# Ledger of designs, part 100: designed miniproteins, single chains

Each design is a single chain, and the fold is of that chain. pLDDT is the mean over its residues in the fold that is shown.

## One batch from the design tools (miniprotein)

Design m3697
Fold by ESMFold2-Fast:
Order: structure tokens, then C-alpha cells, then sequence
Structure m3697 (fold): chain A 64 residues (1-64)
């Protein structure tokens, strides 16, 4: 179904975001990240994930 296709696309996009943030976090840790930097990084990661979810919610509404 169209919904199943959209769900699969969402899973693939979320996996890409997770991989990108793991790489970015590793680079930051090598440079001596502070607790404040870690919090800011986490907030930005969650914001980007939220944007991906919002985009796919809009696609789901249009598919119905």
C-alpha cells in the first residue's frame, strides 16, 4: 500500500540521520566535547528528526 511505502521511506531516512549523527558525535568527542556542547548537539539532532517526521506525516495525510 502507499502507506507502507511511506513508512519504509521514513525508516530509511531515520537510519540515515542516525548514522550521520553518530559520525558527527564521534568527531566532536575527538575534539573534546563539553556537556553543554553535548546538550546542544542532542537538541539539534532531535530537531532534525522532528523535521523528518513532520515531512512524512504530511505525506501520509496526502496519501489518504
Amino acid sequence: SKIEEIEKELEEELKKVEEEFKEELKELEEKGITKEDAIRFTAEALRRIGDVLDKYLEKLKKAR
Scores: mean pLDDT 78

Design m3698
Fold by ESMFold2-Fast:
Formats: structure tokens, sequence, C-alpha cells
Structure m3698 (fold): chain A 75 residues (1-75)
């Protein structure tokens, strides 16, 4: 599905930044999210952790765009 593709792209970006544990956590959190609100909560958590880990603004922007795609697929 398009949702799964966006999740895979987020996981790949996090892994490329060296955040393998966050990538694994984020993948499982998205698999367990069943509502738009739960999905938004996963996005907020993931974005905060990526920012705290020092991910560049350009990559944070890409993560945000992919996350927006996930939410759109649920509407």
Amino acid sequence: SERDKYIEDIVKLLEEQGLKELAKETKEDFKNSKSVQETKDVIVKTMKKAQEAGVPDEVLTQLGQLAGGIVKEML
C-alpha cells in the first residue's frame, strides 16, 4: 500500500542517519497505530526523537513530508 511505502521510506531515512533503534521503534509504532490520532502521535514522537538526535533540517523536512503522506492515506 502507499501507507506502507511511506513507512518504509521513513525507516530507510532514519537508518541512513544511523538511527537504527528509532527506525525499528517507528516501524512497529506505525504498524500498531489504528487511528489518525494514534498515527499523528507516532509522527510527533518520531520527529522529536530525530530532532533530538541531531538529524539535519533537510532530512527532518523529508520525514515530515513522508509522515504527511501517511496521514493523507488514512483520510
Scores: mean pLDDT 85

Design m3699
Fold by ESMFold2-Fast:
Structure m3699 (fold): chain A 83 residues (1-83)
Amino acid sequence: SAAELVARAEELLREALRDADPAVREAALAAVEGARASLEAGDREGALAHARAVREVVRAAGLTGEARRLAEEAVRLLEEAAR
């Protein structure tokens, strides 16, 4: 379900951003919550916009290696939930 995809994306982002700046982690998780709220309202376009916001936060964070892989998978799951 879309809810399961969002929950998994949140889990992956928390792991990916564990050692990141708290403000970056907060911004990414706020965008995940925005995606969840948009999906609950039936707003697919809004959910996709929030998924893109997570992608930009991840890009700006400069993650590498495993953290980058987890964050990229989280963004993919959010985009899948929005479809």
Scores: mean pLDDT 86

Design m3700
Fold by ESMFold2-Fast:
Structure m3700 (fold): chain A 60 residues (1-60)
Amino acid sequence: SSAEEEKRKKELEEQAKIEAGMATTRESLRSTIPARLEKGMRLPQDPIALELAEEIKAEK
């Protein structure tokens, strides 16, 4: 139980750090995803990249 609680807290902290790092990745992907979609290139399989690709497609 205590070990599981610690793991959950660690996972939440890791998620926050990943989210901060992914902010920079999202900005980079926003510049490249439209070109990739038009060229029919394979998109990154990262969840953030896939979500961002859907947003860009919806905006178009």
Scores: mean pLDDT 65

Design m3701
Fold by ESMFold2-Fast:
Structure m3701 (fold): chain A 68 residues (1-68)
Amino acid sequence: DAQAAADARGGSLVPVVKAANYAIEEAEKRPLTRDELVALIKERYPGLSDAQAEAIADAVLAQIELDK
């Protein structure tokens, strides 16, 4: 399974989901730029790649913008 393979590499889907939830909470609590969200995600979840952190930040900001 893709998730099991990611877990073996230290890049499980659990950190990705947690990072996404963390990014949503932070973006809702204060005005953050995409770059600031990416930096916060990378600080809390250093095991995530730059591409993963950027994808999470993009998805979270798009979700919030669509809600507004």
Scores: mean pLDDT 72

Design m3702
Fold by ESMFold2-Fast:
Structure m3702 (fold): chain A 87 residues (1-87)
Amino acid sequence: YFEKVEEMFKKFLEATPEERKRLGRSGELNPIAAAAYLAGDEKTLELLRKEVPGLPILHADEPTVVAFAAAYGITKEQAKEFAKKYS
């Protein structure tokens, strides 16, 4: 699952502005936002707030973000490793 989160983020970085907004509306970027939150990766969070401000997980409280990450198999350790590669 984490490999798919990384692949999705690479696609997001390479996407056009229109494609990025489409991904945000579909919620496909929620796992990336949850991982960035767990890692304290403000660079990625700020990018997502700017490019896809309507993304639901960006407006969720901490318990909701943590529960989402757990449900989708995203650990805090994996999130920190991901942040080091892409932030």
Scores: mean pLDDT 75

Design m3703
Fold by ESMFold2-Fast:
Formats: structure tokens, C-alpha cells, sequence
Structure m3703 (fold): chain A 62 residues (1-62)
């Protein structure tokens, strides 16, 4: 649910944004590289670097 993740990110709720983005990725939904990077940066600033790395690898297909 990309929309819920975007709303959570705008509200500063980084943990909820992460959960919703991971749910969307698990369902095969597409996320833009820009959005994935924005969330990864927010997770890193919040100290959730492991979650950021997991999202980056799943969303950007390194």
C-alpha cells in the first residue's frame, strides 16, 4: 500500500512507512527509485539502518 506508506513518511512515522512499503513490495507493487531512496534516507536518519538496507536491496534490485 504505497499511498499509506507515503502518508506515513510525510507524517514522520518512518516505522509505519517502512512496513507499508515492505508490504507493497511483497505484493509485487512497483516503487520508484526516488521514493525508495527517500525512505532509505529517512530510515538511516532515524537510526534504522538495517531496515533501510533491506528496503534498498528489495526495491532497487541491486
Amino acid sequence: NIEKAKEALKAGNVEEAYRNFMEALNKGEQISDELARELTEALSKAGLVGEGADLYHRALKN
Scores: mean pLDDT 74

Design m3704
Fold by ESMFold2-Fast:
Structure m3704 (fold): chain A 81 residues (1-81)
Amino acid sequence: ARERAERLAAEVAPDAAAVGMSQSFLDQLVEHADDPIALAAIELGVATFYATAKSANDPSAPAAKRILDAVREAFGDVLNA
């Protein structure tokens, strides 16, 4: 799980920076890679940010969607348990 979270964090880091997500967000993703509740909270937070950015026609919306899709792809087995 940790290696998966580390790869995901590295993959989404440029998009996270573009949407103003702090390094602590990526660090929490890696630190809580084995915590289904923390992963669900992270997914919900990104989904909420994407929905808000999309409704505001914000240029950060595509980056937020890429982060959301990457989280769901990497942890789909945990999030759908």
Scores: mean pLDDT 74

Design m3705
Fold by ESMFold2-Fast:
Structure m3705 (fold): chain A 78 residues (1-78)
Amino acid sequence: RRAEIEALEATYASLTPREKAVLRLLEEPRSARELAEALGLSQPTVSRHLRRLEAKGLAKRDEKTGLYSADESPFRAL
């Protein structure tokens, strides 16, 4: 599990400041709309960042609720 945390920290270091801001807000499950409102961004912009975070294994979408959540986020590594 330590190796997983180190890998997550390395991945986090590779993120843009905007991707980090999105990931931080995903400490609680949120919709793309809520993220757009919180960050002052358009929903298409937030959706692009969410897709990149999903590709990196840092975020996932609950298809039943439509909410995104952090998956093994550096901010939620307990």
Scores: mean pLDDT 71

Design m3706
Fold by ESMFold2-Fast:
Order: C-alpha cells, then sequence, then structure tokens
Structure m3706 (fold): chain A 79 residues (1-79)
C-alpha cells in the first residue's frame, strides 16, 4: 500500500547494500576476468537501482524494482 512505501523503500535499500557487498567480495575472490567484469556491471546496476528506490512513489514502481533486484541476486549467485 502507499502508506507502507517508505518502509518497503528502506528494506529494498538495505537489500541492495547487502547485494553490492556480496558482489564486491565475490569480485575480490575471483581470478576470472570475465566474472569480475560481470560483477562490475551488476554493481553498477545495483547502484542505479538505489537511485530508483529513492525516487519511487508508487506500488507499481516498487514491484518493478523488487523484480530487478531478484534478477540481479540470481545473477550474482550463478557466477
Amino acid sequence: SSSDIEKRKAILLLRIVGLITEAELKKRQSKDPEVREKLDEIIEELIELQKRVMNAKTESEIKEIEKEIEELERKIREL
């Protein structure tokens, strides 16, 4: 609901920070340049999603961001 948007934004921002940290740690431990490049791209997408979360005002926008976060989480885990 619109009344819960601020709480959901806070949760999404924490989730994104956690994923950036996970991707950065995975990048530091990887010896594969292709894996490191993919992780850099994912980190850049996560940073852009932080801006989108901060600017989000509707339930539809929050749902779209949640879906993109889930896809990036999957990509990190598959690398």
Scores: mean pLDDT 88

Design m3707
Fold by ESMFold2-Fast:
Structure m3707 (fold): chain A 86 residues (1-86)
Amino acid sequence: SAAKYAAAALLLVAAIIEAERAVKEGKASEEVLRLIEEAQKKLLEEDYEGAIEALEKAKELAEKEGDREVAELAEAALELVKELKE
């Protein structure tokens, strides 16, 4: 669905903005931001498996670092990308 793709893309933009803020505030690592940016690149390439892998890693790392907001955004994007792969 084009609507699901657009929603996933917009959630990834929101996740990048939030991760950039969190990194600047010392609440998240640059690695979390890099993984979310990788997920966005993979989604654009229609590599849904690569996007899922990057988002799962980003979510796990954000949870480990205590950044619940970035983790929740990564989870929401992950769910939509999984639906696109089906």
Scores: mean pLDDT 85

Design m3708
Fold by ESMFold2-Fast:
Structure m3708 (fold): chain A 56 residues (1-56)
Amino acid sequence: SMMAERAAREAEEAARDAPRSVRLAAGHGKGQWAEATGDEEAAARRAAESALRARP
């Protein structure tokens, strides 16, 4: 449904907007990729959007 898709998209965007060090520490290497600055976070967000569109 449109509402569910919209909510999921907003949640993803909000999660990416969160402090990067916290997100990476909770997910993968506890501080390995956390060294990356907000620049890489923006790139990761765009990559996720690309994956969302390229899913036929």
Scores: mean pLDDT 54

Design m3709
Fold by ESMFold2-Fast:
Structure m3709 (fold): chain A 85 residues (1-85)
Amino acid sequence: AARLAANVRALAEALLALADEGPDVAKATGIVIGAIGIVIETERDPSVPPAVRAAAEAVAEGALALLRGDLEAARAGAEAALAAA
């Protein structure tokens, strides 16, 4: 559980940095893939707190928003993930 929470936090921090530095499609895609991987792990392990899954979903949505050019939604997703994890 702590490992997945730490991984979500790292992805959320990376998403915030990427939104500020300028969107990079490869980096944003990597964040989406990483966040989806965490969601899949939380679905397989019901002992993981629901907040960790919610945080991973927020990171995935934020990274997808960044790929669409929506910087406000990208930051909101990252901030929601950091608050939840």
Scores: mean pLDDT 81

Design m3710
Fold by ESMFold2-Fast:
Structure m3710 (fold): chain A 80 residues (1-80)
Amino acid sequence: SMEKVEELIKRAREVLEEAVAKGNTEAMELAARALAYALAAKEKLQGKPISYPIVDKSKSVEEIVEEAEKLLREAEELVK
C-alpha cells in the first residue's frame, strides 16, 4: 500500500541521517539504496516510470518493497 511505502521512505531517510551522523559509510550506502528502492516503489504505485537505474523496472511493487526492506534491515544493523 502507499501508506506502507511512505513509512518505508521515512524509515530509510531516518537511517540514512543516522548513518551520516555516525560516519558509517557502509550503512549510508545501504540506506541510500533502500531509499532508492522505496522511492521507486512509490513511483510505480503512482503509475510513473521508475527513475532509479539500480531498480529492475520489470519487478512488482511488492518485490521492490521487499528489497527495500532487506537493504534497510542491513543498514539498521550496521548503524547500531
Scores: mean pLDDT 86

Design m3711
Fold by ESMFold2-Fast:
Structure m3711 (fold): chain A 68 residues (1-68)
Amino acid sequence: SAAEQLEALLAELSARPDVKAELVGDDTLVIDTQGNILLAIGLALRIIGDYPELEVSVEGDVLTIRAK
């Protein structure tokens, strides 16, 4: 389910020191790459491929991820 994919993605990213990942409410994951715009683009492409039930939006160095 989309909720399971969000939890799996949060667990994956929480292990990384190069990003800040937090769950906002019950359904939105925010990922801050801390100024690394190329990392944000790379993560967005990977998430689209690996988590098909999630939608990704990117603004600069921040990704916002929600269920489709």
Scores: mean pLDDT 84

Design m3712
Fold by ESMFold2-Fast:
Order: structure tokens, then C-alpha cells, then sequence
Structure m3712 (fold): chain A 88 residues (1-88)
């Protein structure tokens, strides 16, 4: 899962890539769905170059990076909690 990959990431560069996927998810969805979000982020990690470019473009176009950051933090926390629950 994206949460599992983030926690196990061996470097900051890898974590940054995963965070960009989480940011894209936060920018494009309303609310969080447990299995759907994790499955979607896993697919988006596979297409990271395009997803990263799209997430950065959306963040720049939104003109509200603080709001996007807050959504990213909330989604990341939810993903980590969901990932831990799924592994338990």
C-alpha cells in the first residue's frame, strides 16, 4: 500500500514521491474511502511521473498551497492509520 511504502521508504526522495501521490489524491477527491483510496494510490504510484507533474500543476494552479498542504497532511494521516489497521 502507499501508506506501507511511505513508512518503509529507504530515502527522503522516495518519501517525497509518495507524498506527491498523496497530494494528488487529496486535490482530486472528496473524502476518503478506505480500500478505494489505498488501491487508487497504489495504481498512481505505478504512474508516478505523470501523477507527480499533475499534482504539482494542480497545487500551483490552486493558489492555495496551505490548503493543499492541510489536505495532504490529513490524507497522509488517514492512509497511515488505514494501512496499520489493514496490517493488524
Amino acid sequence: SSAERYLAAPSEAERDRILEEVLEEAMTVEGLERETLLAELERRLAALPASRAAALAQLAAAGAPEEARARLDAVEEAIRRLGELLRA
Scores: mean pLDDT 52

Design m3713
Fold by ESMFold2-Fast:
Structure m3713 (fold): chain A 70 residues (1-70)
Amino acid sequence: MEALKKLLELLKSKSVEEIEKLKEEAERALAEFPALAAANPGLTEEEAARGLAELEAFLEVATEALEEKK
């Protein structure tokens, strides 16, 4: 929770345009992640799950930051 709080504060200090761009980049990374994980057999299922969870958490926090700036 501490990392998410710090991320929210950091994002709230940025412009709406900058947050939207970061959210778009995270959405692209989330969409591409399964293909990258499948192409890398050295990546464990647990590591892949953590990566996806971190991207999803970032998208949630970025969405909250945008709503608070609206």
Scores: mean pLDDT 77

Design m3714
Fold by ESMFold2-Fast:
Formats: structure tokens, C-alpha cells, sequence
Structure m3714 (fold): chain A 59 residues (1-59)
């Protein structure tokens, strides 16, 4: 769906932005992508998925 595509694009953009941070790691990227895919499969609200992704990437 367009909403799902937009969510995937938002997460990808966030990963790209955070990848330039000293706090970034491949483990955080993998966790963020896992949260996105699992959340979409389980039908979790976009705001919950984005909040968890941001927490992982910024932590």
C-alpha cells in the first residue's frame, strides 16, 4: 500500500541519516529493520513502529 511504502521510505531515510552518527551500528540498523518488518506483519500502528525505530537508532 502507499502508506506501507511511505513508512518503509521514512525508516530508510532515518537509517541513512543516523548512519553518519558515531552512535550508529549495523546491529541498530538490523534491529530497526526487524521492528519495521515485524510491526508491518503484525499490523502495528505506524506511530508505534516509528517510535520504536527512532528509539533504536537514536539510542
Amino acid sequence: SAEEEALRASVDAGIALYSRSAAYSEEKRAQALEVLETGLAEGRPRREIMAEVDRILSG
Scores: mean pLDDT 83

Design m3715
Fold by ESMFold2-Fast:
Parts: structure tokens; sequence; C-alpha cells
Structure m3715 (fold): chain A 67 residues (1-67)
């Protein structure tokens, strides 16, 4: 059957969170680490509230700022 769109969004958000967690753990810059940890916490809060679109938006903005 078709994959649930909300399940796909939740999975993408979880993948994004995992990538940011690894990036934060390996970062030696305290400002970047703090920024990433804040973005992770915000995205996890949105997922807990059932808002995967908002979580994805936070993660997308975080990835843009660390380029």
Amino acid sequence: GPVDEEEVKEALALIGIAVLKLTAERSTDPEIREFLLNAIETAEKYLKEGKPDEAIKVLREAFRKIE
C-alpha cells in the first residue's frame, strides 16, 4: 500500500536530527555546537507535538546556516 506522508515526514525529521547530533558531537566550535543542540531540541519538541513539518523547517534552516 502507499506510504503515509506523515510517516515519511517524521522519518526525514528523525534522519535530520541524527545528522545534526553527529555534527554537534564532532564540532570543536562551541558556538556551532550550541546552535546545533538548540536546533535539535526545537525539532524534537515539534516532533513530540506531532508537527513534523515544523521540525523539518527547523532542521532545514540549521543545515543552511552551517554551510
Scores: mean pLDDT 84

Design m3716
Fold by ESMFold2-Fast:
Structure m3716 (fold): chain A 75 residues (1-75)
Amino acid sequence: MIKEIEELLNKALELQKEILEKSPSLTEEQKERSLEAAEKTKEGLLELAKNDPSVLPLIKELAKFSVELLEEALK
């Protein structure tokens, strides 16, 4: 399960990078800050998943939903 969550979070991070790169209204600083926030969120969710197995299903659902939202935003 943790490996699946990591793969989903990695995919979400890649999709978020694409959205930021394609966003003409954002400054380079805003893009960098948004990417840092996304990376910190990924690290925090993975750490939470490792420390509390009871939340693994919830984190997995959140990661899947994030991927779906980001893929839709790129269309």
Scores: mean pLDDT 79

Design m3717
Fold by ESMFold2-Fast:
Structure m3717 (fold): chain A 63 residues (1-63)
Amino acid sequence: SKQKGILRIQGQLLIDEGMDYLSRGDYEKAAELFERAAELYRQAGDDHSADLAREQADELRSL
């Protein structure tokens, strides 16, 4: 659906922003953005991308 497509694009933009924070060493902000992206991917029905984003966020929060 168009709605799911929009959610996936928004999730991708949050991943890009999170990667920028990660490159600057801001692990807390990167984790927050990856968690938000995971939720948007889940809502879009993209469980695989949601799981990957969640895993990355969890790893960053464990540092």
Scores: mean pLDDT 88

Design m3718
Fold by ESMFold2-Fast:
Structure m3718 (fold): chain A 67 residues (1-67)
Amino acid sequence: SSMAAELRRKQEEIAREIGRFLREIGDLISKLLQAKKNGDEEAVKKVEEQLKKKNEEIVKRIKEQEE
């Protein structure tokens, strides 16, 4: 049925979106570690803020798509 196909598509879209967000978080963690290694306190603060916003975004998206 078209409904079963639509639900499967939505689940696949959620999985892909989660995968993308996890990769983005990994990239931010790498940038954070590099900034800490360089002693760049402003870059550390900026990356930590971006990581926090990304975590909030993924949580909201997961909750929104479960509803």
Scores: mean pLDDT 80

Design m3719
Fold by ESMFold2-Fast:
Structure m3719 (fold): chain A 94 residues (1-94)
Amino acid sequence: EVVLSREELNRQIALVLRAIGLVIDAELLLKRAEAGEKVDVKEAEKLVKEAKELLKEAEEQDKKAKSPLVEQAIKLAKEALKLGEEALRLAEEQ
């Protein structure tokens, strides 16, 4: 059994929390676009960029050590990216 250092555990928890925040932001933006609200394309593009950067960071962490927290962060970052790309598509169609 690998015992994580406090610093590494905190880093992994921070990745999950950042990913949760991006999912919330992306879903809110997508729901606003679906409701017919005019959404700023730049806001959607920034969200997609942030989701891609977080996914890359989480995947690099996964390569160093397999962890349920890192796997959860990857899953959430992928969901944020999917929602953000859908919001961007709808924003561009306006």
Scores: mean pLDDT 83

Design m3720
Fold by ESMFold2-Fast:
Structure m3720 (fold): chain A 63 residues (1-63)
Amino acid sequence: LVGKIARAVAPVPQTSEDELALRPGDLVEVLEEVDENWVYARNLRTGEEGLVPKSYLEVVGEA
């Protein structure tokens, strides 16, 4: 997933400071794959970075 652009398929709430809030359709650049369930990504709309569950993301292209 690193170096991919992914789209949020559902709303992602920020539940802690290290998490990234996403709206459906937000595009993120995957910066780091943290584990099997989480990536560290940048929201291309807001410029904010944080942890995102992989299950909420659909890969749409290269960064």
Scores: mean pLDDT 80

Design m3721
Fold by ESMFold2-Fast:
Structure m3721 (fold): chain A 90 residues (1-90)
Amino acid sequence: REALVDRARVLLGRLAELMARHLSPEDLARAAGLLGAAVLALEQGDYDRAIALLEELRALLRRTVKDEAVLKEMEELLDEAIELAEELRR
């Protein structure tokens, strides 16, 4: 369980780095807020809330990121993190 949470944190850390490189300061503030809330939910064992926040972040990124290759990389990191949170929920 701890190993899955740690792996999710690593993936979300990589996503945070991509967001910092590719988002405007305004969009980054909103995205970082959702990401931080999702990480906190994972740490608290609230996996349903973590998944909901990561899906909300995905919707925000789809609206804001115009570079298709960057968006794809961000969504792949989100998909892996969501899959880990779903496994932790079971």
Scores: mean pLDDT 86

Design m3722
Fold by ESMFold2-Fast:
Structure m3722 (fold): chain A 77 residues (1-77)
Amino acid sequence: MSGQDYYDKGVAALQAGKYEEAAEYFSKAAELFEKRDPTSPQTAKAYENLSLAYWMLGKEEKAKEWREKAKRIRELQ
């Protein structure tokens, strides 16, 4: 299964309010996107959605961690 396949499943889970499933799928998508290009817009997007899924689960510290990783990619720091 490709990173894009996991990402699409994550989006579907997020839209269905299945935040734990969404976090798992976005985590797998992020892993695969990182292996290809750790600074790609796709990797940043997976991190942003993983952060959102954790925020919806009340996992504020995890959400912040992934949000900061996404920002580093967007800012190329």
Scores: mean pLDDT 82

Design m3723
Fold by ESMFold2-Fast:
Structure m3723 (fold): chain A 60 residues (1-60)
Amino acid sequence: MRDELVEAAEAALRSQGLTPEEARKIARRVVDSLLAGQPDRELTPEEVVAAARAYANARR
């Protein structure tokens, strides 16, 4: 279900220099937020990765 999306987001966040623990926490938050905001829309790994990268860039 959402595990593949979380893994994609986590990998993207780790590539941006986040620790594994921070990346996993943020990845779960990003995926859950997108799913809650768009219940009738199918989320793609690409969309989740883009959102995760935007979050990491805003944090810098």
Scores: mean pLDDT 74

Design m3724
Fold by ESMFold2-Fast:
Structure m3724 (fold): chain A 74 residues (1-74)
Amino acid sequence: EVRKLILLGVAYSIRAIGYELDGDYKKAAEYYRKAAELYRRAAELLRKRGDFDSAEQEEKLARKYEEKARKLEE
């Protein structure tokens, strides 16, 4: 269900922020990527339902967290 995927994505994002604040950038990047994957899965389900606007919003959020993870690994 879309809502559960989004809530899990939020939870992983919060954990990623926690690791980032602790200076554990490797774990922060890992959890940002996990959040991004959940948002992509939510976007796919929304697209299948014809909710293209919401799907684009979740896809944008997924790309944002994937980019954040890449920057932390530089």
Scores: mean pLDDT 86

Design m3725
Fold by ESMFold2-Fast:
Structure m3725 (fold): chain A 73 residues (1-73)
Amino acid sequence: AAAAEAAAGARGQRVMDALLSNPEETEKLLGIDLRGKSLEEIRALLYQKLGATDENTAARDFADRVAERIAAA
């Protein structure tokens, strides 16, 4: 069953859409303040929020990409 992957993908798509339209909405969606933080700090917070572990490489890869986009914005 891909239910966990589907749920993570749907949530991820919403985060990506928010990132592309408004970084402030991404902060609200994740429930954390990401402004003025370094890439490493953003990544660490996303790992915590998304439960990214070595066992969940998809969540980790997703968190890394989101962190890079937020830091680049």
Scores: mean pLDDT 63

Design m3726
Fold by ESMFold2-Fast:
Parts: structure tokens; C-alpha cells; sequence
Structure m3726 (fold): chain A 84 residues (1-84)
């Protein structure tokens, strides 16, 4: 799935994301730092599970776990603050 990723610092990256990818590899690829807001924009019927201790998963709702704080949520979009 193509996901458009942006940071509060203006970094921009488009990735073809698949389930099982480590979220930290995505964070490192976009160049996000602790305190940054990271926005994931993806196809409208999909939602993301984001947890630094779990492989990335597509789900029926956005789930924000360890390492992230939810900032904004919408259909096919989630913005989170990186905590660690």
C-alpha cells in the first residue's frame, strides 16, 4: 500500500508499506526525531496500528501504542507524536 508520510519539520516520503514492517525503520527513513509529529496518509478504508514494539499492521481502526501519542485521526490518515 502506498503511504504518504510527512513530519512537522517538512520531511516528505512516499513508501509502499506492507504489514510486518518495523515502524522504527519507517521513522528512521523519514528522519523523524523524538517530539516530531509524523503524519501517515493512506487509502481511505484502511487504518494503521502503530507501536514501536510491534510490526506494522493494517486494521479496522487506528491503534496508537508504545512510542507514539495520537495527535489527529481521520479516515485513511493518522498523525502521531514520536515519544521515544
Amino acid sequence: MKVEITTSKGNYLVLDIKEGINPLDIINAIGAEVGDIITFNFEGENFLSLDVNKPLAFTDKNVVGEGFEKVVEGKGVIAVRLLK
Scores: mean pLDDT 82

Design m3727
Fold by ESMFold2-Fast:
Structure m3727 (fold): chain A 82 residues (1-82)
Amino acid sequence: SNIEKAKELFKKADELYKQAVKAYRNGDYEKAIELFEQAKKLYEEALKLASQDPRAQGLIDYAKKKIEEVNKMIEELKKKLE
């Protein structure tokens, strides 16, 4: 189902997000940006799938929150490299 596919994409995105946070803490800002951008892409794909099921409001809200968090982190990290 679209919901099961969305859940698997969220799981993969969350793992990339954790890896990005570790890279950020280690000062690997360029690697952190790459990992956050990969996580964002998977969260966006998961949001698209979840949005096709009206029962998936919790997943939709979660995806939107994570996309906002990732966008903020990417912006902050890019400023550190300027």
Scores: mean pLDDT 87

Design m3729
Fold by ESMFold2-Fast:
Structure m3729 (fold): chain A 89 residues (1-89)
Amino acid sequence: LPDLLPVNLAPLSPVERAEAIAEAFRRAGVRPAKILSGDAAAVETLRAAGLNAELDPSVRGIQVAFPSAEDAARFAQALGEIARELGLP
């Protein structure tokens, strides 16, 4: 699955990254094809937001698959806006 390059969420905890990702999907009005994370708390956070997240211990961070390039672009824009609001580089 593709990762969330080019947005760097490394300064955030796994749960904070999951919250930012859930908010980005909500703002963009798009849905992931699939989300994978090696962090159980991040997966629980994403599932609580209504997203199809699965625990995969081989995954570093959070990986997202999109149904289309257009959906990926809308998500990336929303996530970038959230990153700026959070003061991330």
Scores: mean pLDDT 78

Design m3730
Fold by ESMFold2-Fast:
Structure m3730 (fold): chain A 68 residues (1-68)
Amino acid sequence: SAAEDLKALFEEVSKDPRFEAELVGDDTLVIRQRGDILSLIGLALRLIGDHPNLEVSIEGDTLTVRTK
């Protein structure tokens, strides 16, 4: 399910020291970069390709992933 995909992404991203990840409720994952915005953009592009059932958006230095 999309919620299970978000939990799996949270665990994966939380292991990467370039990012800070937070689950908000059951449907939203918020990711912030720690000094490398290009890594955040690269992650966003990868997630858009790999997870068509998730909504991915970038605002400033923050990446938000939501269930549709």
Scores: mean pLDDT 81

Design m3731
Fold by ESMFold2-Fast:
Structure m3731 (fold): chain A 65 residues (1-65)
Amino acid sequence: MKTIEELIEETLKFYEKANSLEEVANYLSEKIKKLKLSEEEKKEIIERLKEKLGEEAAGFLEVLP
């Protein structure tokens, strides 16, 4: 739970500095891969980001490999 919260906060901070949603998506994807998160944890992260970034941005993040 705490690791998910930290990842969400880090992703939001990166979003403020990123030039595109694609950069944010790649950043999040690499973090998820490095942490070896489950599909359930990934879904929770996407849902939380949806609340902060909006449905469109979260949908883009959800379809990443």
Scores: mean pLDDT 71

Design m3732
Fold by ESMFold2-Fast:
Structure m3732 (fold): chain A 77 residues (1-77)
Amino acid sequence: AAADRAELDALVERYRKEFEEIASKLPPEQAEKALAFADRVIDAIRAGFDAGLNTLAQAKEGLEGLLDVLRQKAEES
């Protein structure tokens, strides 16, 4: 259980760096909003995992989906 939580935390850290990289390519106002959105989704994924509602695999899928949304937003800006 603790090992899976540590793996989730490491994944979140890695994905946050990816989100920051994508946001750096956006206009400043959109970057701020994109990162705020990402943080809300990350909090929901962590809360779901901690509540036993999500597996580690489902949390990874959620983070991948978030990355895709942010990439698409960068293409639209």
Scores: mean pLDDT 81

Design m3733
Fold by ESMFold2-Fast:
Structure m3733 (fold): chain A 104 residues (1-104)
Amino acid sequence: MTKEEILERLRKAEEEGREIGRNKDLETLEEIREKLLEYQAKVSELSSEVFKALVNTEPTAEALANYLWEHKESLTPEEFEAALEYAEARVKLTAAVRELQELK
């Protein structure tokens, strides 16, 4: 996976999150929250260090894509895939919540 492919996946997740928030799709928001918790558990089980780094990374497509790209060679394939799934869910949830807050 190239840096551009990671960034495109996360930007797509961020845009989908904005649409969910704009539409006030609370059911889909709850599903994303549940998925985020599942991915958080998986990453934490695989590597507490990677999990801590991801949690402390700004929850934007660009910041998380940069983290994943810079560390792709130090992560196992399983850790990388789990971290990417976590990043997509976190970016999507963050964008949706931000959009909802702007509507009030």
Scores: mean pLDDT 83

